Designed miniproteins, single chains. Designs and how they scored, part 92

Each design is a single chain, and the fold is of that chain. pLDDT is the mean over its residues in the fold that is shown.

## One batch from the design tools (miniprotein)

Design m3198
Fold by ESMFold2-Fast:
Structure m3198 (fold): chain A 64 residues (1-64)
Amino acid sequence: STAELVAEAERLAAEGLELARQGRFEEADKLLTRAVILLQEAGHDARAAEVAAEYRAILREKGV
């Protein structure tokens, strides 16, 4: 269901962003890429854009 896709995407987004804050970028990238795809499939394009923007902000802060 759409609700299950969103729940999975938000779980992956939360985990991926935390990994990115820890500097674990390879693991973060895999989770966040999947989270964005699932949010887009669920029609949550604005939330997908927010997740991508948060990841980019972390990468810039970490000098990547």
Scores: mean pLDDT 89

Design m3199
Fold by ESMFold2-Fast:
Structure m3199 (fold): chain A 61 residues (1-61)
Amino acid sequence: SARLEEAKREVERAVRAGKSSEEIGRNGAGALARATHRLGLSEEEDRELARYASEVVKEAM
C-alpha cells in the first residue's frame, strides 16, 4: 500500500539521520512507533513494517 511504502521511506530517512549505532536504533524505533499508530496500518502491514524497520536498522549498524 502507499501508506506502508511511505512508512518504510520514513524509517529509512530516520535511520540515515542517525550518527551512531544508538541513534540509528532510536531513530528507527521512533519512526516505527509513529507510523504504527498514526497511519492506521493493517495488522499484516504493521508486521511487515516492524520486520523492515528491524532489517534497515541492522544493515545500518
Scores: mean pLDDT 81

Design m3200
Fold by ESMFold2-Fast:
Structure m3200 (fold): chain A 88 residues (1-88)
Amino acid sequence: KELYEKAVENLGTIRDALIAAGREEEAVKLSGKLSRLIKQLYDAGKIDELKKFVEELEKSAELARAGRIDETFARVKEIVEKMEKVLK
């Protein structure tokens, strides 16, 4: 539960920073996909994998807070691809 809540919190930070940077449409689409993948990993009981992705999301949230928006997008897209691979 705490791990899932932490994932959602970091995703919120990333989404809000990307929206503030004027990239709302991309932020909404990417965060929506990421939110679904986080829930799928949690519901599938892939807790060890989710823990690793939460660490990557924390680093992405740090980049977002630092205003490094293009790097945040690149990193989050990579996280999405890795999550999809785990769920195959």
Scores: mean pLDDT 81

Design m3201
Fold by ESMFold2-Fast:
Structure m3201 (fold): chain A 98 residues (1-98)
Amino acid sequence: AVEEVREGGKIAAEGLKKMGVEEQAEKVEKLGKELAEAIENGASAEELNKLLFETLGVVQEGIAEAVAKYGLTPEVIEGIKEAEEGLKKMYEGVKKAI
């Protein structure tokens, strides 16, 4: 649960970096760490879902910014795939913790 969330957050942040949206990448890495620590501390399902939805929002914001700035380049497409993979791992980690 915790390992999947930490790994997923790093993968999602790396995808955002490939898209050229470093600010959103830093926010996602921070949220992934906060979500992992929340699981370790026995946070409620409501708090875990809140952090997960915040992470999803930042990823969506980063994708929108990258597409607006660069278009759907190969780098942006690969970054989107990595961000989706990272989010999937974070979701599976949260699902195991609830």
Scores: mean pLDDT 85

Design m3202
Fold by ESMFold2-Fast:
Structure m3202 (fold): chain A 74 residues (1-74)
Amino acid sequence: APSVEELLDALIEAVRARAPEEEVVALLNEIAKALPNMSKEVEDLLLRAYIYYAQGDYERAAALLEEARALVAK
C-alpha cells in the first residue's frame, strides 16, 4: 500500500493538475484510511484544502496540502 506521504504527494499533484472531484475525494479517503489517528491540525488542513479546491483556488489548496505533508513527515 502507498505511504501517507506518497498519497499526499499524489493529492498535491492532482490538485495542481485541476483533477476532477472524484479523484481528489478518492485520494482524501485513502489518506484518512492510512491515518486513522490523524491529528486535528492535519485534519483541519485537509478540510480547508478541499474547501479551496471546491472554490477553484487550486494554489491555496495545494499550499495547505504541502503544509499537511510537512507535518506527517516528522
Scores: mean pLDDT 86

Design m3203
Fold by ESMFold2-Fast:
Structure m3203 (fold): chain A 55 residues (1-55)
Amino acid sequence: TSTKPGRKITIEDVREIEELVKKGEAPAEILNESGSPVDERTEVLEKYRKELAKE
């Protein structure tokens, strides 16, 4: 795409980043690069945390 609209950070993206961070392969900078709005970022993080807590 020639234009990069603010892509939302999805639960899958967060999970992948967490996995890579655990392995020491990827930093959290990828989250910042997404430039997701606070509201959506909070929603995704909330769901992600619930998924982890649920186990």
Scores: mean pLDDT 52

Design m3204
Fold by ESMFold2-Fast:
Order: sequence, then structure tokens, then C-alpha cells
Structure m3204 (fold): chain A 67 residues (1-67)
Amino acid sequence: MEAEQLVKEAKKAAEQGDFDKAKELLKQARDATGDRAGELVAEGRVDEALRLLRRMGELFEEVEKLI
């Protein structure tokens, strides 16, 4: 998923000390995650949307700990 790739790039940026880049990539990943969750809800796939938000939230927290 596009958002997962953005989180990987954000983690790399944070590990390299580029916190501004990491923060921007996290914002893009959050926006992409929200868009995908909204699509799943619109399709009636609410449980899948909630699982996505929980999984992505855990990944965001991992990167935020590095910032």
C-alpha cells in the first residue's frame, strides 16, 4: 500500500536525522491512510477500515518515537 511505503521512507528519514522530511512523509502517509479508510467505509467494509487504521497507527507511533 502507498501509505506503508511513505511510512518506511519517513522511518528512514527519521533514522538519518531528517526530522522535517520524516514529519512531511508521515503527514502524507496519514492522509493516504485516511483516504483508503474512507473508501473502505463507503464500500461497507468498516471492520477492514478499523484494522487498517489500527495497523497504520502502530507504524506511525514507531516513527514518531524517532522524531
Scores: mean pLDDT 84

Design m3205
Fold by ESMFold2-Fast:
Formats: structure tokens, sequence, C-alpha cells
Structure m3205 (fold): chain A 79 residues (1-79)
């Protein structure tokens, strides 16, 4: 739902404001862009696939944790 997507976006913005790690910042910015695409009507399956690709390219443990949480929440929303 749109309210759930907006909640995820706001949480990521909050994490982005608090992070000093450039790798975490980059991953959060890319996740934010993908969630904005979902909000504009991109199918959740496509957003999930792009986030899973981003997660596979991300080695930073904190960035991977955030991406895994977003992926799991979107999969639950898509089911």
Amino acid sequence: SVPRLVGMILRIIGELLDTEDPEVRAALQQALQLLMQALRGMPLSDVIAQLEKLRQQTENPEARRVLDEVIQQLKALAS
C-alpha cells in the first residue's frame, strides 16, 4: 500500500541523515530511488529484483542489513 511505501521511504531518509559511512549512504540512496519508483507505479516484483541485485553488489554489513529489511517488507507487501 502507499502508506507502507511512504513509511519505508521516511525510515530510509532518517537512516541516510544519521549515517557517516559513504557506502551505507550510497546503498540507502539507491534503495530510496527504487522505493520512489515503486511509489510512481513500478511493479513491486521489479523493485524487489533491483534491490536484490543491489544487495548482491553490497559488501557493507549495515547496508546489507537495511537492504534485507526493505526486501523482506516489500515481499510481504507483494504477497
Scores: mean pLDDT 82

Design m3206
Fold by ESMFold2-Fast:
Structure m3206 (fold): chain A 118 residues (1-118)
Amino acid sequence: MKAEELKKALEEGYEEGLKSDEPYVPAEGAMLALELVDKAKLSVEEAIEAATEFAEENYPKEYHEKIKEYARKVAEAVENGDVLEAFRLIGYLLGLESKVDPERAEERKKLIYEVYGI
């Protein structure tokens, strides 16, 4: 996959998130699921277990189900060979976050770019 294609997919998702009426969902669980399935070659279920543990340790209970839901969507996209869809989904969550904490959304976007050499 070319870095420019991954960047474009994330930016397209980000714009969708900015326009969405969906409440804030932390992107970190989905980002963790991407890393575990795409880089560490773990199963979808192992990635969801890790994202669930992360959510329970780091976020209030009201965020846990949505963090797990998006982590599963990202993990399944990677398993199906659609890494571009995984990047669109992460971009979408970062777009939602930018309406609440724009500095944190930019920091998380930079972390993804650094990991993928974008």
Scores: mean pLDDT 88

Design m3207
Fold by ESMFold2-Fast:
Structure m3207 (fold): chain A 60 residues (1-60)
Amino acid sequence: MDYVKELAEITVESLRIMQRMYGLSKEALEARAKTAESVFTKQYPEAAEYVRELYAELVG
């Protein structure tokens, strides 16, 4: 669980960096966040709720 949480947090940070570099709109950031969330929840179903909450916080 902890390892998966760390990976999810690193991915969120990467998306924040991408938003800064590429000037992503809120909609574009949300789309990318949904894609990352889907990948994580399929690979680690046990962490699905945590991952969804984390990505929802990123988008706001």
Scores: mean pLDDT 76

Design m3208
Fold by ESMFold2-Fast:
Structure m3208 (fold): chain A 63 residues (1-63)
Amino acid sequence: PTLVDEELKKKIIATVEQGGRVRVEENGVPQAVADAVVAAAKKAIEDNYKNKKPITDLGQVKV
């Protein structure tokens, strides 16, 4: 695992928890980073879905 990837995953999780937007549609974002964003967003939405309401916009990770 890359140190940069791990730190980036933590930032993404924090951003999603604060209701921020995450972008991975720009060229220059590695696929591994995009995968980490998807995983973090999925966990965040499932947690919110179980406890309260689903997040309407977790951030555009791909497509």
Scores: mean pLDDT 56

Design m3209
Fold by ESMFold2-Fast:
Structure m3209 (fold): chain A 91 residues (1-91)
Amino acid sequence: SSMRKKKIEELKKILEEAKKHAEAGDIDAAIEKLEEAIKLLDEMYKEGLLSDEEYNQLSTLLSSALFHVRAGDIDGAIKSVNEAIKLLDSL
């Protein structure tokens, strides 16, 4: 649907912003953007825009990114964000 495509592009934009903040060492801003991404993902799932499998895969990747950024593992966080963006590009 057009709404699904719009929300996927919005989610990708938030994830790219999270990645830029993480790369800049702005950990608090990276965390805020990842939390925004998780909230949008939950809203998309509640609206029926994602399958259970798509939601489970994306939520796992975003939770992994959030865990790594909180631990100061910027490379691990960026890896998880890139995998999430790649998955969104396949939808």
Scores: mean pLDDT 91

Design m3210
Fold by ESMFold2-Fast:
Structure m3210 (fold): chain A 68 residues (1-68)
Amino acid sequence: DYAKSGLEVGKIGYNAGTAGTGSLGEEGRRYGQMGYDYGKKAKNEKEGFQAAFYGGIGAVLGEQSIDG
């Protein structure tokens, strides 16, 4: 379920971005928040995929902001 995935990875991105530093942390938090919000509101597979896509970006950027 892409909506559930977006919700979960969005939460990961938000948390990692919040713990991270710099612009990557800020963007990780922003995209993570988007994935979470879209995942909560998704009514179909297309919207769920969008949530997972943004949440995934948030998770990658957020994690990179901690180590990079």
Scores: mean pLDDT 78

Design m3211
Fold by ESMFold2-Fast:
Structure m3211 (fold): chain A 105 residues (1-105)
Amino acid sequence: MKVVIESIEVRATKDKVVVTARLRASRFQASLIGAMALHETLKNVPLVVGGKVEADETRVVITLDLEGASLEQGKEVGEFTAEKIREIALKLGGEVVGPVTVTAE
């Protein structure tokens, strides 16, 4: 089954970032994309001290815990994670048809 990313929404605060990808995929594909994107973020972004993934056939939600970050740094962390979701989906032979949107609170 071809993965289709319909949209990615980033909601950032100084303490927490939630990245929600709306997609069409198998549960396995969605879980793999979420786990790999979380792993890449934890490996490459020292401000991220922890995180979790929730995934089903319609969405992947990655929640990231930040320590000592500014709101701007929270946005950058979310954008990095969204880009990793896009890269992984494309590597799996999927497509990205919708926008990435970023909101800060």
Scores: mean pLDDT 87

Design m3212
Fold by ESMFold2-Fast:
Structure m3212 (fold): chain A 78 residues (1-78)
Amino acid sequence: SSSAEALRRRALELAKAAIHHALSGDLAGAQRYAEEAARVAAQVSPEAARLLREAVKHLRDGDAAGAIAYVAEASKTL
């Protein structure tokens, strides 16, 4: 449906923002974007939401590389 497509696109935009912030060293900003991406993704893909929640855990632990890997994997399931 068009609403599901809009939610997928929004989750992807938020996921991309999370990666950009993580790469710039702004882990707090990356965490906020990843949390919002997980909330949006949960409405269309429980699997993508699960992977984005794993990314949030990695960001909380200061593991930007692990977080980016989970966000990239989530993006493939959207």
Scores: mean pLDDT 88

Design m3213
Fold by ESMFold2-Fast:
Structure m3213 (fold): chain A 73 residues (1-73)
Amino acid sequence: SLEEVVDKHVDEVAEKYGLTDEERENIRKAALEAVKSEKGPFSAYEIAEKLGYGRFAGLVYYVALKAWQELVK
């Protein structure tokens, strides 16, 4: 499922960058919203900013892009 692919890439990013559970969940939420949006992964920066996690926008984009390429595109 989309959620499973997003979770896989979020786990990868969280492990690599030593993210907290809160940061992990916010990146997961933002990436899911981005993948489901009409603009796809490109909306990741806008969504991350709206959630107050603009500093992680690049990670949100990465996760969303990976999931989008595997399942949506």
Scores: mean pLDDT 80

Design m3214
Fold by ESMFold2-Fast:
Structure m3214 (fold): chain A 98 residues (1-98)
Amino acid sequence: SEAAAQEAQRKRDKELAMRQDALKRLGAELGETINNKLINLENIDKSLLQQIELMKESRELAFKVLQSVTNALTAQLMLGTLLDTLEATLGKAQSKQK
């Protein structure tokens, strides 16, 4: 049903907006902590960098997520949110592909 499809899309848009807002808040909080530490990028999986490159709109936050990979627990939480946001954003972008 079209009404159910519209309801599902509205929920998806709301969830995407909430996840993007959460990433922005996490980025602000993390920025204060990261400024006082050196980050070793040798521990970052190359596949993570490729996923981050796809997030043009969230590029600054993706870079901060990348810098936090030295803390595995924090990185996993932020990556989960980033991947969910990426999937939702790519889904919308694909609907506009020519």
Scores: mean pLDDT 61

Design m3215
Fold by ESMFold2-Fast:
Structure m3215 (fold): chain A 73 residues (1-73)
Amino acid sequence: SEEVEKLIEELKKAIEKGDIPTAVRIARRLSELDPEALAEFLNSILKTPVTVEQAADPDVAALHVAKIVESKK
């Protein structure tokens, strides 16, 4: 969906900028809309795989994204 594609691009920009609050907010929204797309995106950048079930939990998704942003500092 176009909305999911836009959110993935915004998430990439938030991660690049180091904007944890924005990245977490977008990840939570993606978790609700399309956990499969979120898991696919996270697995493209994470060494340890994230399952679709984990990406479907907004708190787990937010935690993974926050760790990614923090590791890029």
Scores: mean pLDDT 81

Design m3216
Fold by ESMFold2-Fast:
Structure m3216 (fold): chain A 97 residues (1-97)
Amino acid sequence: MVYEIRIRLRAEGKTPEEVARDAQRLADFIKEEAEKLGLEILAISIRPPRVVDGVTEVDITVFVKGEKSDIEKLANAMKEKARELGFEVEIEITEID
């Protein structure tokens, strides 16, 4: 099955440049973790960071092919890595055909 994982990162006090750097670091981590789990990354999209009400936000979308249980492991690894990088994180997983 193909899944869309949407992750939104929020940080107070970080600049858009710092958030862009950390988003790229997270994207690199996602590729490495997916390979370890035997998942096929179809695409990773990082939107430009934006400042909303004093909070710098960035959206990362991952299109990944694999088993649901391995997708959930990847999403959990993404959440923990984002937290380690100093972000508040929201993750949504959607099954797509």
Scores: mean pLDDT 88

Design m3217
Fold by ESMFold2-Fast:
Structure m3217 (fold): chain A 116 residues (1-116)
Amino acid sequence: MPSLDEVLEKVIEELRKLKLPEVLIEEFREKAEEIKKEEEDEEKQIKLFTMMGQLLALVNREGLPLDASAEEIRELFEKVLKEEEVTLSKTPENKEILEKAIEITAEILAKAAEKL
């Protein structure tokens, strides 16, 4: 199975495909290195979703466009969850928290795209 480090790297590559400025990709990569040091897989996933929200707050502050569809964002998170499904989705509470984090992050990203 891929490691969470490999999953984080894949997320960065998918964001690069969405044509985000390289400066933002570098900032995102720096945050990902902090997440890689986290010991708990569930906490890693929650921190990843939080980091996505923080990246969008930065984009909105700088007035930079984000050309991403809500569907592409959902596919990204579904892929990350699928690769870690056995580890992260063991309890009903964890599943509910992750689903809510995905929905919030997808809504934030979709709203950023609408401003284009």
Scores: mean pLDDT 54

Design m3218
Fold by ESMFold2-Fast:
Structure m3218 (fold): chain A 100 residues (1-100)
Amino acid sequence: SKKDLLLKLKEVFELFVEKYDEIYDKLSEEDKEFVYETFEEFKKIADEIVEALEAGDIEKAKKLIQEMIKYFEEKKKEANEEVKKILDEVIKKLKEIYES
């Protein structure tokens, strides 16, 4: 449902923030900027998903989740080892939402 999908997306974002906070002091300024850019893109796509869900367009919402997954898979290739682990967890959770 719309409400369940929105709740699951919020849980993924909260996981991303929590995992980032755990490693924050270990990251270089460049890695911090990289993670910040991924947060901003997550928020941007999440806003588009919310708009699609409010319009009743579940298929568009799912397509946007798929685009978010692809974005993080590409970003993972450029990430340091600690950030890669976090992106893997985020990708896994997004795939679980998409397959639901």
Scores: mean pLDDT 83

Design m3219
Fold by ESMFold2-Fast:
Structure m3219 (fold): chain A 98 residues (1-98)
Amino acid sequence: SEALRKAKRLAAENLERVSEIASNHQLPEEAGEVLGEIMGVLQEVIASRDPEEMIRLFERGVELARRGAELLRDTDPESSQRLREIAETLRRSIRTLR
């Protein structure tokens, strides 16, 4: 479906954005782990063919992106803001798949 294609494209675009943040060598270990989990979740969305599975994965992605943003608030405010924007983008994608 078109909604499925849009969701996968959006997951791929946001995977690239998270990967750019994760390439920062100054990240706290916990933040690096959370970013790795976000990337894994987005890769699963790209590989999925089930809208209900994609909704669950996006919901997990939103939680992780918000957690990552909080962890980076003081050390990397710019990346923290980018993760908040990613969380909002993923949240909107859930509505498109419902």
Scores: mean pLDDT 87

Design m3220
Fold by ESMFold2-Fast:
Structure m3220 (fold): chain A 102 residues (1-102)
Amino acid sequence: AERDRLAQEIGDVAREAGVLHYAVELAKKRGSDPEKVEEAQKYVDEAIEAVRKATEALSAGDLDAARQYVEEGRKAVQKAREIMKSDPVLREALEEAEARFA
């Protein structure tokens, strides 16, 4: 069913955002570039907010809004990953986080 598929997609974005959040926190402890950390955290926060909004829309039966928020969350995850790959400490933290939660 479409609703079940959207719930799974929301869960996938939430899981990815959680992995990225863990990686950002790990990189902070390792002395990553503070500006890159702040930028990556901004997109991680946007992904988490998109998951929250998608979940609320799905619960209200607004499948179109839920789909839009899932797409916003996916784009935020992608942008966070691009930023993290641009810094060596963030890149290593991302690789470790993805291995931990694989």
Scores: mean pLDDT 89

Design m3221
Fold by ESMFold2-Fast:
Structure m3221 (fold): chain A 104 residues (1-104)
Amino acid sequence: LEEARKHLEKGNQYFKEKKYDEAIKHYLKALDILGQSKRIDPRLLFSAILNLAKAYKAKGKKDVAKVLYETARIFFENLGFPDLAELAKELEKSDEIKPVTLPV
């Protein structure tokens, strides 16, 4: 999990630099590590998926971003995190280009 968090942080750094391809690589690596974990961290997983969606949107890949936002909404709703599902829906509508940091 610490390794996944470090990749998420590195992705956020590249995102702030507008290096969206590098950000995407690190977000995907974070998701890969989280998928291999025996424990689910729902906040870390949420941040990785939503920031991946924002990076694709920033690259003009709106269709990919839309699928990721909708997938996150359904996934977190079904896991019993309706607040995270609602936040995913709101972030899809946002023009904000900053990485998601969860205070929720």
Scores: mean pLDDT 75

Design m3222
Fold by ESMFold2-Fast:
Structure m3222 (fold): chain A 71 residues (1-71)
Amino acid sequence: MLKLLAEAGTYAIQGDFEKSMALLDEAIKQDPTNPLLAQNLRTVAKIAEKQGDLETAAELRAKADEIEAKI
């Protein structure tokens, strides 16, 4: 789990949001109730927003909201 979240953050910083999102989706699949998932999704969303990718940022925030609603 933690390795997937760390790698997702690294790819997001590099601007590779497709790879970052794939790793986050894998993390959700492995442990969908982990409260750290929503926090990590919001962190990657902030990185996307700062890099001008508002569409990816909105998608990641929506996923984080859905996860938090189930906890």
Scores: mean pLDDT 78

Design m3223
Fold by ESMFold2-Fast:
Structure m3223 (fold): chain A 100 residues (1-100)
Amino acid sequence: SNKEKLKKEVEKLLEEFEKKLKEAVENGASNEEILKLAEEFAKKLVEAFEKYKAPSEKIKALADGLNQILVEIASHPEWSVEEKVEFFVKQTKKLLEEIL
């Protein structure tokens, strides 16, 4: 089904993103570089939901939820890169559990 295909694509995108984030952090990536990786990943998640024809309400909830997570990170300049990464991954996984 399209829902099962979407879930598998999302799981793959998450695994690839977590690997890229780990490599970027280990290589001393800046806050700006980490934010760009997170924004690119958010875009790919929305594109996957559109590709597998998720309901428009779920696509909107995903886009709005991801934007809110990124805004929250931007409101905490005192957080380390590692803390920002942990927050983004944790909150995105929770969001995906709610809407998948």
Scores: mean pLDDT 87

Design m3224
Fold by ESMFold2-Fast:
Structure m3224 (fold): chain A 69 residues (1-69)
Amino acid sequence: SSLNQQRIQQAEQLTLEGGRAFGRGDVDRAIDLLEQAKQVLQEADPSDPRVQQRLQEVERLLEELRRIK
């Protein structure tokens, strides 16, 4: 659906912004942005493989960042 497409696009943008924040050494901002991406994906259709794949990626990145913090 168009809503799922919008959610996936929004989560991708938030993930990219999180990566940029991490690149600048802002771990707190990176975690905040990735948590927002996770929230957006959790509001999408959980049966969509694209949502599942992106949620797994965001959760992996969050685990890595929390280990550093």
Scores: mean pLDDT 88

Design m3225
Fold by ESMFold2-Fast:
Structure m3225 (fold): chain A 57 residues (1-57)
Amino acid sequence: GPGGISLGDLAMEYAKGGTEEGAAQAMIYSFTAMSSGDPEGSRLAGEAGTLASRKAL
């Protein structure tokens, strides 16, 4: 959304935290950003998903 921290940015922050709960939150924020029709959020969601996947592996 305009002016504030996007859901994609929040997803990335949680993915970088490296916690189990953080990975789950990153996925939730990623899907929400993608569903909002935000192209920038979708891009960040993809990056956050990759980081969360690295934690799972």
Scores: mean pLDDT 66

Design m3226
Fold by ESMFold2-Fast:
Structure m3226 (fold): chain A 116 residues (1-116)
Amino acid sequence: MSVEEIRERLEAAARALESEDPAVVAEAARTLLEISKSKDPEVLREALPLLEKLLGHPDPEVRRIAAEALKELTKSEDEEIVKAATEALLPLTVDPDEEVRKLAEEALEIAKEKLK
C-alpha cells in the first residue's frame, strides 16, 4: 500500500471505531490488523492508538483481532513500537476471554526476544 492509501485507511478505521455496530468495528479492526503488518514504523505509530481503543471493546472478537494486530507490532524492528505494543498487551493477560489472554501471552514472548 502507498503511504496516502494507508493514511486514508487509518482515517476510515478511526471513524468506523465510533460505530455502535460491532460488525463495522470488527471490519475496522481487520483493516488495522492488515496495516499492523507494515514495516514502516511511522505507519505503526499511527495505528497503535486505534488498536489501544479496540482493547476495551465489549466484543471479545474485536479484542482478539486487536491482540493479533499488537502481536504483529511486537515483530517490528523499531524498539519503541515493540515497547508500546508490550505496554498495551499487558492488561490483556487478565482479559476474561481465554483466546485474548493466549494471544497476549504469545505476543509478549515475541516482544521479550526483540528487546534482548
Scores: mean pLDDT 84

Design m3227
Fold by ESMFold2-Fast:
Structure m3227 (fold): chain A 84 residues (1-84)
Amino acid sequence: FSSLAVQLSKKAVEYGKKGDMDKAKELAEKAVEYAIQAAKQNPLMGLGAAGSVARALKKIGMDDLAKEYADKVLEEAKKAQEKL
């Protein structure tokens, strides 16, 4: 899941650079879903994927979405770590 999140975030940046912000946002949202799933399985892997997604969103000017999604992944990572 973490590798898929990273790959989707890279595609989101590519679409954002082309000016297709709708497609960039859709791919970024999917990347976040995979990052959250990775965080539930392994907190460290999920945090790494979240960093890549947040960086991609910032590159295309979606700073608010980057912050919101990073916070959600951190919350899921904390819950998963507490269960260990």
Scores: mean pLDDT 72

Design m3228
Fold by ESMFold2-Fast:
Structure m3228 (fold): chain A 72 residues (1-72)
Amino acid sequence: MRFRVTTEEPVDPKAAELAIRAAVGADAKVEVVSPTEIIVEVETDDPERTKALIRRAMEGLGVGVKSVEELK
């Protein structure tokens, strides 16, 4: 599944990648498409749980999260 993460502040791409992979799995693909937009691709059976984990990872970096949305 793919998720779009929109942040309040610019995020460091490497920090975001490491934090998200630590939260949802090392096999997750993290693409920083802009300073405030990240695409996360990960295999999951629980999209709501995965969105919560991504949000917590970003908050752990001190970055505010506007939205985490599932992409079709």
Scores: mean pLDDT 83

Design m3229
Fold by ESMFold2-Fast:
Structure m3229 (fold): chain A 74 residues (1-74)
Amino acid sequence: DALQQALRDAGYERLRAEGVSDETLEVARFVGRILREIGDLLQDIIDNKVDKEEADKRMKEQNEANLRRIREFE
């Protein structure tokens, strides 16, 4: 997890060195965070930490929260 994040950060530094704008890199990091949160919810479903109906509810709430964050970022 922390190692994977460090590798992604190193990738962003490389892209910046190649002339990608800071604004574009910030958007990429934001999208990466959203995808990770979705992955965490899917893992909880796989681990049976929540029942299917509760998992579906959490996924919907997280999607709505992500849409709000996108609107605030935009």
Scores: mean pLDDT 69

Design m3230
Fold by ESMFold2-Fast:
Formats: structure tokens, C-alpha cells, sequence
Structure m3230 (fold): chain A 61 residues (1-61)
């Protein structure tokens, strides 16, 4: 549904923002609510921009 897609977008945005700000636990909480495909896409994007923060987010998942 459109509501589920919107919620996934919000969870992805929050996960990225928390991850980039060093709040890995909150980043993991939001990213864990995404589908496996969306979760991998977000983590790949983080790896491209900030591989150190991406690694710490993966460790918190």
C-alpha cells in the first residue's frame, strides 16, 4: 500500500540520519523495520558515502 511505502521511506531517512550522526543503535532500530532489499540498498549507499559509519550501523543490526 502507499502507506507502507511512505513508512519505509521515513524509516530509511531516519536510519541514515541517525547513522551519519553516530547514533548507531537508533539507526539500526529504524533500518530493521525495512525490507531486506531496502535495508541492503540503504547500507550500500552509506558504504559509498561513509564506510566507517556504515560498518558501525551493520554491527548494531
Amino acid sequence: SSQQKEQQKLNAIKGVNYGLNGDYKKAAEYLSKLSKEQQQAVLRSLDAHDPENAKKVREAL
Scores: mean pLDDT 84

Design m3231
Fold by ESMFold2-Fast:
Structure m3231 (fold): chain A 78 residues (1-78)
Amino acid sequence: SRLSQLQAALAQQQALYDKYGDQSFVVRYDLALLQAELSLLTGDEKGLEIAREVAERAKKLDETRGEVLEMYLNRAVH
């Protein structure tokens, strides 16, 4: 149930990221969080790697909120 919900949310967020990711901090932030959540649920490190890359790009649009995102991802790891 949660896995199918996350996969659907990821597909929707990826479409938003493809259109607005270059301009929108929120779109980058939401994609990073969904990828991290999927990674934690499945144990697949690939999602967390993508989340970290997206977080670095998000920090370029808004450094303060990007730092908060990096803190959340670091807590999610260990």
Scores: mean pLDDT 78

